# Ledger of designs, part 108: designed miniproteins, single chains, continued (2)

Each design is a single chain, and the fold is of that chain. pLDDT is the mean over its residues in the fold that is shown.

## One batch from the design tools (miniprotein)

Design m7744
Fold by ESMFold2-Fast:
Structure m7744 (fold): chain A 107 residues (1-107)
Amino acid sequence: MKVERTLTDEQEEKVREFIKKYLKENIKSLYELTSSPEFIALMLAALDLGLHPAGLAQVIEDSLPQVTRALAFAIVLSLVQNRDELKEKYKDIYEKWKAKLEEILAS
């Protein structure tokens, strides 16, 4: 899968590091990876800003040792397939995280 907007290696590293820290501090169970509005919105914002889906799956795997690579990819694929519905459902949270990630990319 090719992303329409490509991040530089430095920009991708910044986004991946931010998501990794967020997951370690805020996600307490595997269920929250598919049910937390904050996490869903954050992941969708990262994907829309140009983070590669495989890169996001790797961050999930690296952040949560109990998550297998197959499960991480399944989560990311589910987000991509349901992107428009989830963005509408979590619009305010999505816009918040998109703005936060754009600030991180600008620094």
Scores: mean pLDDT 78

Design m7745
Fold by ESMFold2-Fast:
Structure m7745 (fold): chain A 62 residues (1-62)
Amino acid sequence: SPLQQEIQKVQAQMEILEGSTEVFVRMFERFGDLESAEKVREEAQKELAKLEAQRQELEAKL
């Protein structure tokens, strides 16, 4: 269904964001830049929360 396709797209966006966040966090931690690592986590958490809310709203329509 169209709703299932939208849910899959949101899920893919969440997976991409989680993967890229992990890479950047590890990079900053390796350079000793813990402040930038934490900032990347905070920004990712905000975006993940938005995507999670969107996913839940789409799932509620099933």
Scores: mean pLDDT 87

Design m7746
Fold by ESMFold2-Fast:
Structure m7746 (fold): chain A 100 residues (1-100)
Amino acid sequence: SVYEELVKKIAEKAGLSEEEAELFLGSLLAVVLKEKGVKTVEELKKAYEEIKKNISIETIEKMIEIVEEAKEQASETDEEDAELLEKIKEALEEVLEKLK
């Protein structure tokens, strides 16, 4: 699945465990859903299960935007966090290119 490929690529590129990569990807997907107007915990749970099964090109592009914004903020406070976010962005971009 696209979800499993994203977990694997994030773990590989960022030097994270698969569990850490899943946690990070889950956080990104939650931000995507919140920006799309999902506001309640129950709506978030349902939408999260649906999005995991059907991660679109648009969803990956939005996650890349979120990571880029987070990287810009991190670069002002912590260079190591900025480097980690850049590696995560590269992982997302590699999966995106494979789906195009």
Scores: mean pLDDT 81

Design m7747
Fold by ESMFold2-Fast:
Structure m7747 (fold): chain A 82 residues (1-82)
Amino acid sequence: EKKKKEEKEKLKKRIDEYLKAGALTPGIARALKSLIENSELTFEEQEKLIDEVVAASRANDVPSVVGLFLRAIGEILDKRLS
């Protein structure tokens, strides 16, 4: 449990660094932090999601950003409701 909290803190710090660099909007950063806090995603899955969202955000690829969030939400729901 301590290790998971430390991993979440590290990911949230990384999101804040991208936000400060202008790579993410405040809304996207808040959504990513919410998914990290409330998800059963592994550290590797969460890190990959952050990297993919940052890349799509930098490319102004709004459909890809939306698709990445919907995929992550679907994976969380499958783990919790199945």
Scores: mean pLDDT 78

Design m7748
Fold by ESMFold2-Fast:
Structure m7748 (fold): chain A 77 residues (1-77)
Amino acid sequence: MLLELSKRVFEAVKPLLEEASKKLSKKELNELVEKINEKVAELAEQVLAGKLSIDEAVKEVVEFTKEEIKKLLEKAE
């Protein structure tokens, strides 16, 4: 279960991270990845408890990643 969630999240966020890497420093990109991992851990607990599906968890991580990228880009301005 957790491996499947992590794999699907990685596949979904990889293109977002590749685009972000063109605009963000390596430090900012690493901070973003750490935040994504923390979010996945929180959602993984909810999936294991039967409160969220894997599909719902993946969607939440994708939206979270987009919002965090936007915040990092706004701070760079």
Scores: mean pLDDT 80

Design m7749
Fold by ESMFold2-Fast:
Structure m7749 (fold): chain A 61 residues (1-61)
Amino acid sequence: MVGEEIQAETQRRVAEAREEAARLSLVDEEKGQQYLRQQIAQIGREADARIQAADDAARRS
């Protein structure tokens, strides 16, 4: 349940990051690629943290 919601949000954020990176790449390809890599890494870490927090909260109940 919660994991599915986090995954859906993560997919949406990754899609948005790819769109922005593509736009940046039209004026500076290196900046676009760097932005995409940084955003995907950050989104992944945040998703992992949210999954861990949700799992921990369920165990504390």
Scores: mean pLDDT 78

Design m7750
Fold by ESMFold2-Fast:
Structure m7750 (fold): chain A 90 residues (1-90)
Amino acid sequence: SLVEEVLETLRKMAEAMVKKDYETLKKYADELRELIEKLLEEGREEEAKVVEETVDKMVEIYHDESLSEEEKRKKLEELLKETEEKLKEI
């Protein structure tokens, strides 16, 4: 499903963020943008908004200098779990 592709892409982006693999992060960010466009084309604006808000929060976690790598990984995992639950309710 489109939602499963979104969730898988978000997980790959989170892993790239933790590893500081900017090339892989850019690749999956571009793929996620295409998936968001598909959600919007299907009239799934609420799901697209949840995904966009998730990306914003992932970027905030990644750039938070007060957090260790382990704390960032844990917060990203918790965020993605919350996103999965929100998408299931729509």
Scores: mean pLDDT 87

Design m7751
Fold by ESMFold2-Fast:
Structure m7751 (fold): chain A 71 residues (1-71)
Amino acid sequence: EEIDNGIADILIAVGNLAMEKGDYEGAVELYKKAVEIATGETRKDAYRNLSKALEKLGKTEEAEKWRQKAE
């Protein structure tokens, strides 16, 4: 769990870098991987970041689905 959250934090950080570069599809893939392995608050952070990346791609309905999981 702790090791998985550490890897998830790295995936989120790399996803954030992809977002800064405008690689929203790459960011979505990285955040999805983070969601798969993360638990607790780290997983909620991954859901929020995934939702934001999906909104940048115009996938508004999918983004809202992931945003609700973070609440």
Scores: mean pLDDT 82

Design m7752
Fold by ESMFold2-Fast:
Structure m7752 (fold): chain A 75 residues (1-75)
Amino acid sequence: AIEAAVAEARAELEALGIGELAPIFERILRAVLEGDKEAFREAAEEYGRFAAEHYGKEELIEKTKKVAEEEIKLL
């Protein structure tokens, strides 16, 4: 269920070398799976701010977005 999907997403982020984003991404994935649009928006904005502060690397941001897009397709 949700916990299993979150664990899988965490493993993918770790494989991409960006496991430090896992807590924020967990919030995004939970919001998507629960249909909580407000929580999704808040988590996505938090991710954007975190990435702007900690990463200047387009490749890392692009890979993270691809993972998010694939998880959203669960519906």
Scores: mean pLDDT 68

Design m7753
Fold by ESMFold2-Fast:
Structure m7753 (fold): chain A 92 residues (1-92)
Amino acid sequence: DRAREVVEALVEAHRRAGRGEPLSEEALEAARLVEEAMKAYAPDAETADPYESLLAYARVIEGLPEEEAERVAEELEKELLELRRRRQLERA
């Protein structure tokens, strides 16, 4: 559940940035993290929409047993945190 909420929020920020909408600095950071996450979570998406791949991943989490869903959500959060850390280093 948490992983799906995080993915949806980041994807929405990415869409707004793509439309050229004025966004907060935090939302722009989130949009860039989504680009990196799409490359990481959908490396095989040569002809597929990375957004759909992320949503499919979130749906799989929802269909998992409770214990396994928590583990996968923790891994997703950890990867997003690492991407954020990497972004801060690149920005510095």
Scores: mean pLDDT 55

Design m7754
Fold by ESMFold2-Fast:
Structure m7754 (fold): chain A 74 residues (1-74)
Amino acid sequence: SSMHPALLMHEVAQLFRELRGYTGPLSEDPYLGSLEEFLRREYPNLASVTVAQLQEVEGIDEAIAQRLIAFLRS
């Protein structure tokens, strides 16, 4: 992906919120921090991340993981 890390993090975070139906303030999302830590650890190898690896992140089930993987590989 040619995306800047900050922009990539922002778009993945937005998708993660949408997939969970979360409509509250970004600052109050209890799962966002865990996702951001995961993305920072795996960068720049995000296209190689597996569904199983994403499911280790709190708040991510298999369906959410599959949708996030599709985005990261696009």
Scores: mean pLDDT 80

Design m7755
Fold by ESMFold2-Fast:
Structure m7755 (fold): chain A 91 residues (1-91)
Amino acid sequence: MTPEVLLEDLRASRAYIEALLEEFGVPRSATPRQLLEAAEKRGVPVPRIVGIEVRLMATYNVLASAGIAADDDTPLGDMLAALEARIAELE
């Protein structure tokens, strides 16, 4: 992966996490697991939930390529902080 491609993927990942926090109104201390539980409680259809899970897994892979460990139990705010720090290093 080139630094330019990684930077683009990191920015896209940051934007996606910010969009999820805004859409579901969960705090930055919430994990992806808690966000998915909130979506399920709101009656979000299963195909939409699966789509979010797939996008989150893709985001974890982008973070892993940048040396950042993340999973369904990592706070979304911690993922955002790590993304912001890594983007700043590459700019």
Scores: mean pLDDT 83

Design m7756
Fold by ESMFold2-Fast:
Structure m7756 (fold): chain A 75 residues (1-75)
Amino acid sequence: SMEEELRRLQAQIRAAQDAGDRVRAYQLALRYLELAREYLRKLMEENNFSEEQRQRAEAEWEAAIAYVEAQLAAL
C-alpha cells in the first residue's frame, strides 16, 4: 500500500541520515514528498475539498519539493 511505501521511505531516509549520506537522504526525501503528494491529492478528492483548498495544498507541496531540490543542488 501507499502507506507502507511511505513508512519504508521514512526508514530509508533515517538510515541514509545515520550513514551521513546526505545526497541519498535528500533523493529519498524527494521520493517521499512526491508519493505523499499523490496520497494527499487522492485523499482531498475523496473528501470533496474545494478547488481553492486543493490549489493551496498543491502550492505548499511545490514549495516543499523546490526546497529539497535546492538543498540537493547545493551539495
Scores: mean pLDDT 86

Design m7757
Fold by ESMFold2-Fast:
Structure m7757 (fold): chain A 100 residues (1-100)
Amino acid sequence: SMADELRKKIEKLRQKVKELRDEIARLEPQVRTPQGQAELASVKDTLKDTEDLLKKAEEYLRQGKIDEAVQLLTRAEFHLISAQGGVYVVQQRIKREQAA
């Protein structure tokens, strides 16, 4: 059913959030500057917002609100693209700071 496919999509997006959180946890001890800490915090906030969107989408699916769930999942996908970009920025900052 459409609801089953959307539940699978929620699981896939939750797995991506977990992978990005694990990556951020690995990078965090290497971040030494206030600018790097701010970039790290921004990614963490985006991932938290993504989890909140996924939780709300699951609630809408339980209520049979398929269109609302789809809209929230689309927003979650955009947040994940932003978070992936933020991880890249943090990785590049660490490389620059280690080269100095």
Scores: mean pLDDT 89

Design m7758
Fold by ESMFold2-Fast:
Structure m7758 (fold): chain A 88 residues (1-88)
Amino acid sequence: MAAFDAAEAQYRAAKSALLDYLAQPEFDEKEFDRLLQQLDQAFQALAEALRQLDRVDPELAREKGRELLEDVKEVQDAIKRYLEERGL
């Protein structure tokens, strides 16, 4: 539980930082890449914590996994829109 909560908090922080960046009019490729790497690392940690949760509480893991998939889709859509608006 504690490991999952920590990983989820880290993922949410990384997501928030990226979405805040996407709301800004200025584009810095290095900062964008850094934020994407941070989000990917946080996602990998959360996915691993979710696999560990499945071993002790498969129903909760299924619920959290579904929430994560929907969240990832929303983030991917936001990134795609941001890049399309800039011709990238």
Scores: mean pLDDT 82

Design m7759
Fold by ESMFold2-Fast:
Structure m7759 (fold): chain A 55 residues (1-55)
Amino acid sequence: SARERAIAAATEAARAHTGAEGGRAMLDKAQEASPSLSLEEAEGAAVEGAIRAGM
């Protein structure tokens, strides 16, 4: 699903980046992976991705 792709992309970005820069990278990658998601849905996916990455 679009949400699953966004979460996977955010999780990968979270593992590659840390700190404040990582937060923006997770959101950007979530939106890039699933452009059909709204900004709020992409932000939710980025947060879930960060949690899965152990952030």
Scores: mean pLDDT 74

Design m7760
Fold by ESMFold2-Fast:
Structure m7760 (fold): chain A 71 residues (1-71)
Amino acid sequence: MEEELERKKKIEEATNKASEDFQKAFDLYRKARELKAQGKTEEAQRYFDEARKLMNEATKKLKEEIEKIKS
C-alpha cells in the first residue's frame, strides 16, 4: 500500500504546482471584476479574456500531468 500512497503524493504535488498558476489566473479575474465595478468595462473585458486563457492553459497542463501519473 506504500505504492498507493506514493502515487497519491505525486498527484498532490502536481496539483499543488498547478495551484500557483490558478492563483495568478484568479488574481486577473479579481482585477477584471474590480475594473468592471468601476465602469471600466472594456479594460475589464481584456483582463477577463486573459484570465480565461491562462486558466484554460493551466487546467490543460494539470490534466496532462495527472494523466501522465495515472498511466
Scores: mean pLDDT 77

Design m7761
Fold by ESMFold2-Fast:
Structure m7761 (fold): chain A 81 residues (1-81)
Amino acid sequence: PSDEEIDRAVLIIAVAVALTAAKNGDDPQELAEFVERMAERAEKLGYTKAADHLRKAAQALREGNVEEAIKHLKEAIDALN
């Protein structure tokens, strides 16, 4: 696979892991930091729609709104496919 294909696949897996962590009630502040790093990576790779959803998910996690965060994490995965 190309570097672009590998980067995209790794990003999808990372966001899916974050989605599972959010559903399991993992620490929202720690998860928000992880999701923000994934947003920065998505933006760097040109996935602007995914990056926007990841930033919204991170903000929702920081606000304690886990349901809104899960919604945005799902939208980010959809934008990466």
Scores: mean pLDDT 86

Design m7762
Fold by ESMFold2-Fast:
Structure m7762 (fold): chain A 94 residues (1-94)
Amino acid sequence: AAPIPDVAAALEAAVEAARRAAEKRFGPVKEAELVDAEVRTEPTPEGVLIRLEARVRVVSEDGREAEARVRLEALSDAAGRVTVLRVEVELEEL
């Protein structure tokens, strides 16, 4: 499927959520990389609802590696703004 701008913003939000969760657990993060994502979109009266599950690989500055499983819901409104409604991050140290 061709990427749409609102989905790209939601994917970026998922990577940043993974980075922030890892920083709280391990300290400063050197790298956060999107591994894969499953994305679903649904039209609503308020805009397009985006639901995604993403895997993000995170590496701390001290060399700890983790995989983040991110579940995110976001709304892309008529102005093209993406608002994160819900985010859940599960970290598994590798």
Scores: mean pLDDT 81

Design m7763
Fold by ESMFold2-Fast:
Structure m7763 (fold): chain A 80 residues (1-80)
Amino acid sequence: AKELAEEGLRAAKEGNAEEAVRKLGEASYRSPTLGAGVSNGVGALAGAVGLAVGDPKFGAELAAKGAEKGIEAAESGKMA
């Protein structure tokens, strides 16, 4: 699940919005144990990529950043 989210992040950075959305969506489905943080973050980013009409590079960067934040939230365990 985490690996899929990281691959989606990679695809987003490469400008492959289609692959990024697909892998991020699959990560959300396969990450019931990773927590709502990753699922919600990844889902919101997939939506943002879809909304980035005319700016695929911006959409890819946004998807990458949020996927990274979602993964961080799941892994950090709220250790402040």
Scores: mean pLDDT 56

Design m7764
Fold by ESMFold2-Fast:
Structure m7764 (fold): chain A 89 residues (1-89)
Amino acid sequence: KLEEEIKKKLEEIANKPSLLEKLKAMVELWVNTPDEKYREKIKKDMIDTLKSMGVPEELIKEFEEVLENKDVEKAKELLEKFEKEVEEK
């Protein structure tokens, strides 16, 4: 059931117009999924999105480390900071 729900949510996330909205939703999806395959896919999708935004690899690596530590609060904080900067621009 979760696997089906995860796939459905990923498709919905892909349709979001804001890249930051996608990332925020992906972090929530990532932390809530017990399936390693789907977690890895979600993480890679997030990394690819950050890369597409022009985020340097060093910052992408930092974000990945936060996810590996399962520090969801810090990951969300980083996304909120990114969203705030985009909103101000």
Scores: mean pLDDT 70

Design m7765
Fold by ESMFold2-Fast:
Structure m7765 (fold): chain A 121 residues (1-121)
Amino acid sequence: AVSKYENITINNLKNALAEEGIEAEISVENGELVAKVNGKTYKAKVDTENETVIVNGKAFKAFPFGENQVRVNLDSKNYAIVNIYTGEITDKSFSPNASTDEKVSLLLAAAVVVHMTYVDP
């Protein structure tokens, strides 16, 4: 069964992607968030030791940003900020040339930070 917090995280990720014009299928497989977009599967792994989230071989730095928030960076123009208490993506920025792959990977990385907090503490 999907927990209340897993469901909130899935819906927040779906909504953030929809705001970027991206339709995604989001599921939980073996305790991990999985996104499927345009026939491509995206999986994320948390590397707690290096404070990174790895999405399909791309590493995103994740670090505390204020009291209840984490910022996930691809670069200075491409980032997402997530509230770890609510699971809400409170801010996001993408360069005009950001690809669908970059947007999906970054937003999935932010959602996985929240998911791991509630599912695998």
Scores: mean pLDDT 78

Design m7766
Fold by ESMFold2-Fast:
Structure m7766 (fold): chain A 66 residues (1-66)
Amino acid sequence: EKEKEEEERRKRLVEEIIDLGTEYFHLAVQRVLDEKDGTLTPEQKAEYDRRLAEINARIAELEKEL
């Protein structure tokens, strides 16, 4: 059943995008909290920015597969 296989594939892609979006949100919030608490060093900021960019790139790649 082609429709069932495609539906399952799309569901897996959507679930992965949702999981990545949740991870992005948590990292973005933690970055803001670290900045407000004065604990965000330039090195930590660079790492957060790198990880957020990696998640965005992964989401964009998965969206192309939908």
Scores: mean pLDDT 82

Design m7767
Fold by ESMFold2-Fast:
Structure m7767 (fold): chain A 80 residues (1-80)
Amino acid sequence: AIPEEEARLVRAITRFLRANPDADPELRERALTALYRFAQRYGEAFGEFPEASRLLEEHWARHGALPDPALPDPRLEELP
């Protein structure tokens, strides 16, 4: 199971990425990188967030590369 605090961040990031396609590219990359790290950490349990999984698949399909895992996670306060 994914802790509620982390699940809340996954949901906030997913909403941010869907609602703000023209947002700052660095913040968008940090958001995608955070989703990638959650997916790697939780595996099958991350399937509880199908929209987040879809965002990662869309990124891979368009860019041919996954986000840089060295980027810091965005804070909830950074997301509109």
Scores: mean pLDDT 77

Design m7768
Fold by ESMFold2-Fast:
Structure m7768 (fold): chain A 56 residues (1-56)
Amino acid sequence: GNQNEGIRLATRAGRLAVETGNVEAGELAGKASTLAFSGMGVSGKYLGEEAIEIAE
């Protein structure tokens, strides 16, 4: 569901942020993870996708 997708995307974004040293992407990945775990899976997925895009 959206929660699992949000968690997956946030995890990927966090990994990319560490690899690239992108602080903004890391902050968004953390927020995406918090939203996904709090039951806001759609919002978490959205921010996770944005964090990945910024980290690339």
Scores: mean pLDDT 77

Design m7769
Fold by ESMFold2-Fast:
Structure m7769 (fold): chain A 57 residues (1-57)
Amino acid sequence: SHMERRQRLGRIFAAYHRHGGDYRKTAEELGLSVSTVRKRIREIREQLAAGVNPFLD
């Protein structure tokens, strides 16, 4: 679902930035695999490139 996906992507992106772009630490915090984090960060970057900002701040 698009709304649940947006919420999950937001949490992943926030954790990624808290950890200074460290995929492993982000994965550890969220209980995800490193591959999943990399895939989700790519999705976020694609959305931003398409003019979509998934965050308001």
Scores: mean pLDDT 77

Design m7770
Fold by ESMFold2-Fast:
Structure m7770 (fold): chain A 83 residues (1-83)
Amino acid sequence: SSMLQQIRSLLRQAGIYLSQQDYDGAVRYLTQALRLQIQLYGPTHPIVIQTLIQLSLVLRQNGDFDRSDQYYQQAQRGRQQLL
């Protein structure tokens, strides 16, 4: 299967865990999808920025403010590097 199919599968799994309020499971699958998205699109692509923001929000909901802030800062840096 293509890298795109792998990303879609990981995002579907993340969605399932989110629907169950299993934020740890959701973070695990979103982080895997993020790594593949960076490989495919590069670190500053809007799709990557969207996943970074989603990770930040999920981590904040789970009370992990330090990791939430790290992903949010990474998203902001990505936005600033767009040409």
Scores: mean pLDDT 88

Design m7771
Fold by ESMFold2-Fast:
Structure m7771 (fold): chain A 78 residues (1-78)
Amino acid sequence: MSIEEANRIIEKLRKLAEESRARGLHDVAATAEQAIKDVEEALEKYRKGEISESEFATIQTAAMLRVIGALIDAELAA
């Protein structure tokens, strides 16, 4: 995974959070905002050499899975 790819994901999450807030999907918005923070913090650590590429990928994947879970919950109204 490249830094450019991570930046694209962050921008998509930012749009998702904004759209979700506008729609009253507060849990989805909050989860997306937290995912942005987690990925940005992980990206900074990766750039500083504090974590490996595989560790960064794991954090990003976990953040994305949480966002997907929130979207599924919102869709199911559960």
Scores: mean pLDDT 82

Design m7772
Fold by ESMFold2-Fast:
Order: structure tokens, then sequence, then C-alpha cells
Structure m7772 (fold): chain A 107 residues (1-107)
């Protein structure tokens, strides 16, 4: 359940704030090591598709790259983009959120 994973991310401090601007959107404010915040936006496109937008959130970006199994060249090309957008299934999104939580708890 994505909502339970979001609650765990907030409890662990991996998310500073989680907002619901609409029934189909979630905005996650992510703390950074430099004291600034990054942002991850989840937008529901259909029952099985979510658009994920990652802005200055390196932990979420790394989890997405690792999940997708991208080559080093593909990962480097995505890292050069200030904003990363990807359409994921609900299952893929759940796996990525679990990876973010696991990595945060290990640090």
Amino acid sequence: DIKKLLEKLKEAGAAEKIEFPSENEVVITVPRADGRNGKVTLKKLSENEVKVTIEDAPLFRAALVNHEGLSNAEAAALAAQPVLEKVLSVEELKEILELVLEHWLDG
C-alpha cells in the first residue's frame, strides 16, 4: 500500500512533508544533506500508471535508476537532467518507495 509506505518515509525522516493537492497528486518534500529540500511529485494517470517527477532528490533518483536496470550511460544521461520524469506502474512505484526507505534506514 503506497499510503503506508509514504507514512513510513515520513516517520523515518526520509520525507519532511507529504501533501495531497488533489485526489490524484502527492507532493513529497525530501530533506537534503545541504539543508535544502528536494521534491517528488506523484500524479495518477490511470488505475495502473503513475507519473513520477523527481526534482533535487538524489535518493529517489538513485532508487529509480537501480530499479530500471539502466546502463551507466543511460544513468549518466538522466543524472544530467535537472528534473527526472518517468511513468511507472503502481507496483514499480511501490518497489521504488521501498528501496528509498531501506536505503534511508541503512544510513
Scores: mean pLDDT 76

Design m7773
Fold by ESMFold2-Fast:
Structure m7773 (fold): chain A 75 residues (1-75)
Amino acid sequence: MEKVKRALELAKKMSLKELVDKLAATDDLEEREVLSIAITIKILREQGWSEKEIEEQARRQLEVIRRAREDRAER
């Protein structure tokens, strides 16, 4: 899944502050989704989660965001 892979890379390359600042400056919904997942990944890494657990949680977060957007669009 491209978005999860990109979020994992961003979390490695950027600080939490840089991710939050970029999220605040972005109005693109796809970019906001990737940045939100990257922030979650960064926090979980700092809490000592394994890379496998982080990737699984990131995939679940993306699914939740996707379903929330679909629900809003349908209603």
Scores: mean pLDDT 77

Design m7774
Fold by ESMFold2-Fast:
Structure m7774 (fold): chain A 91 residues (1-91)
Amino acid sequence: MKLKVVGEITVEGPKGKSTYRLETEAEEGTPVASVATPLVLEALEKQGKVINVTVEARGKLEAGKTYSFRATGLTDEGFAYAEGTLEATEL
């Protein structure tokens, strides 16, 4: 079953601190880290060209649940950190 996923992601790095609200869709049972990774990459791109990223999250995506994540990235401008939440709802 497809779920609507709304992420609120705060990124802090060489260009300062910003919060982004991003939306995606994912299948129920997808690892939270796998859903968070593309959204984190999109948010980190505002800090510079992303070289690598590590995303830490627990669990699998279920409707009606909220999940937390953290990420550390390296960009061409320097290190950046991301943290946020994903909220999953039925489509």
Scores: mean pLDDT 85

Design m7775
Fold by ESMFold2-Fast:
Structure m7775 (fold): chain A 79 residues (1-79)
Amino acid sequence: GEMLLEKAIKELRELAEQIIERLKLSPAKAEELRKFVEDAEAKIREAVDKKLPQSVITNTYFEGLEKLRELEREEEAAR
């Protein structure tokens, strides 16, 4: 199915903020997650601007979700 650009960006941002709040991440770690989401948002917007295939947007979104979940698991494992 076709993914709405703004929904994809919103979901990545919301997931990062949920991880930051739930795990009580340090300001430095919180900034790292926020910068990761900002970079992913820029890549998705660039793909739309260049009219790249929908698969590029979808793959960037799912890779972003998996990376955020990886970072969440790493922080949980360190406790």
Scores: mean pLDDT 81

Design m7776
Fold by ESMFold2-Fast:
Structure m7776 (fold): chain A 57 residues (1-57)
Amino acid sequence: MAREEAEELRRRIDEATDRAVELLSTLPGGDEDSERARRGGRTYADRKVKDLLSKAS
C-alpha cells in the first residue's frame, strides 16, 4: 500500500518537475532555472518517498 502511494507520489513529482523544466527552458535565461528545478524536484521526491516508506510498517 505505502509502496503504491510512494510510486504514485514520485510519478506525480516527476511529471510536475518535467513540466516545470519544460516551461522554464522556453524562457530567456531559463536553462539554469530548469536545472535547479530538476535538481530540486529530484531531492524533494527522494525526501517525500523516504518519509512515506519509513512510516510504512
Scores: mean pLDDT 76

Design m7777
Fold by ESMFold2-Fast:
Structure m7777 (fold): chain A 62 residues (1-62)
Amino acid sequence: LTPEQVGALVAAVTPEGLSLAQLAEILGDEALARELMARYDRDGDGVLSPAEVGDLAVAHAP
């Protein structure tokens, strides 16, 4: 993930979370969106919560 992609995800996430379709649109890559969902969607509901997006941001910021 680029810093711009991470920032876009953080800016776009709502209290309801980000769906796979929203994630794919923001990233411009459906395969990458599916991989991120598989890794960070801890409850398996198909939505990344604000907390899960935060975990993603930390993991991709060395």
Scores: mean pLDDT 79

Design m7778
Fold by ESMFold2-Fast:
Structure m7778 (fold): chain A 85 residues (1-85)
Amino acid sequence: LADEARAHLERGKKLLEEGKYEEAVKHFQRAWDLAVQAGDYRLAAEAARGLSEAYEKMGKHRQAAVWSAVAGIYEAAADVEEMLA
């Protein structure tokens, strides 16, 4: 799960750099789904950040704002998990 999520995250980042925003969204969405299933809050936050950036590039500012908020929540959860480890 985490390895597959990371592969989708990296592919999404590459597609985002290439301006392929709709394809990037699909890979970031898959990365987020897999990261959440794995309980990997850091990876989920990174995928949500990617979704936010891709939607922003597409002019979908409302969707971008939603995913930015989601990323912040999962970043906070990851920071708490790291402090408790």
Scores: mean pLDDT 84

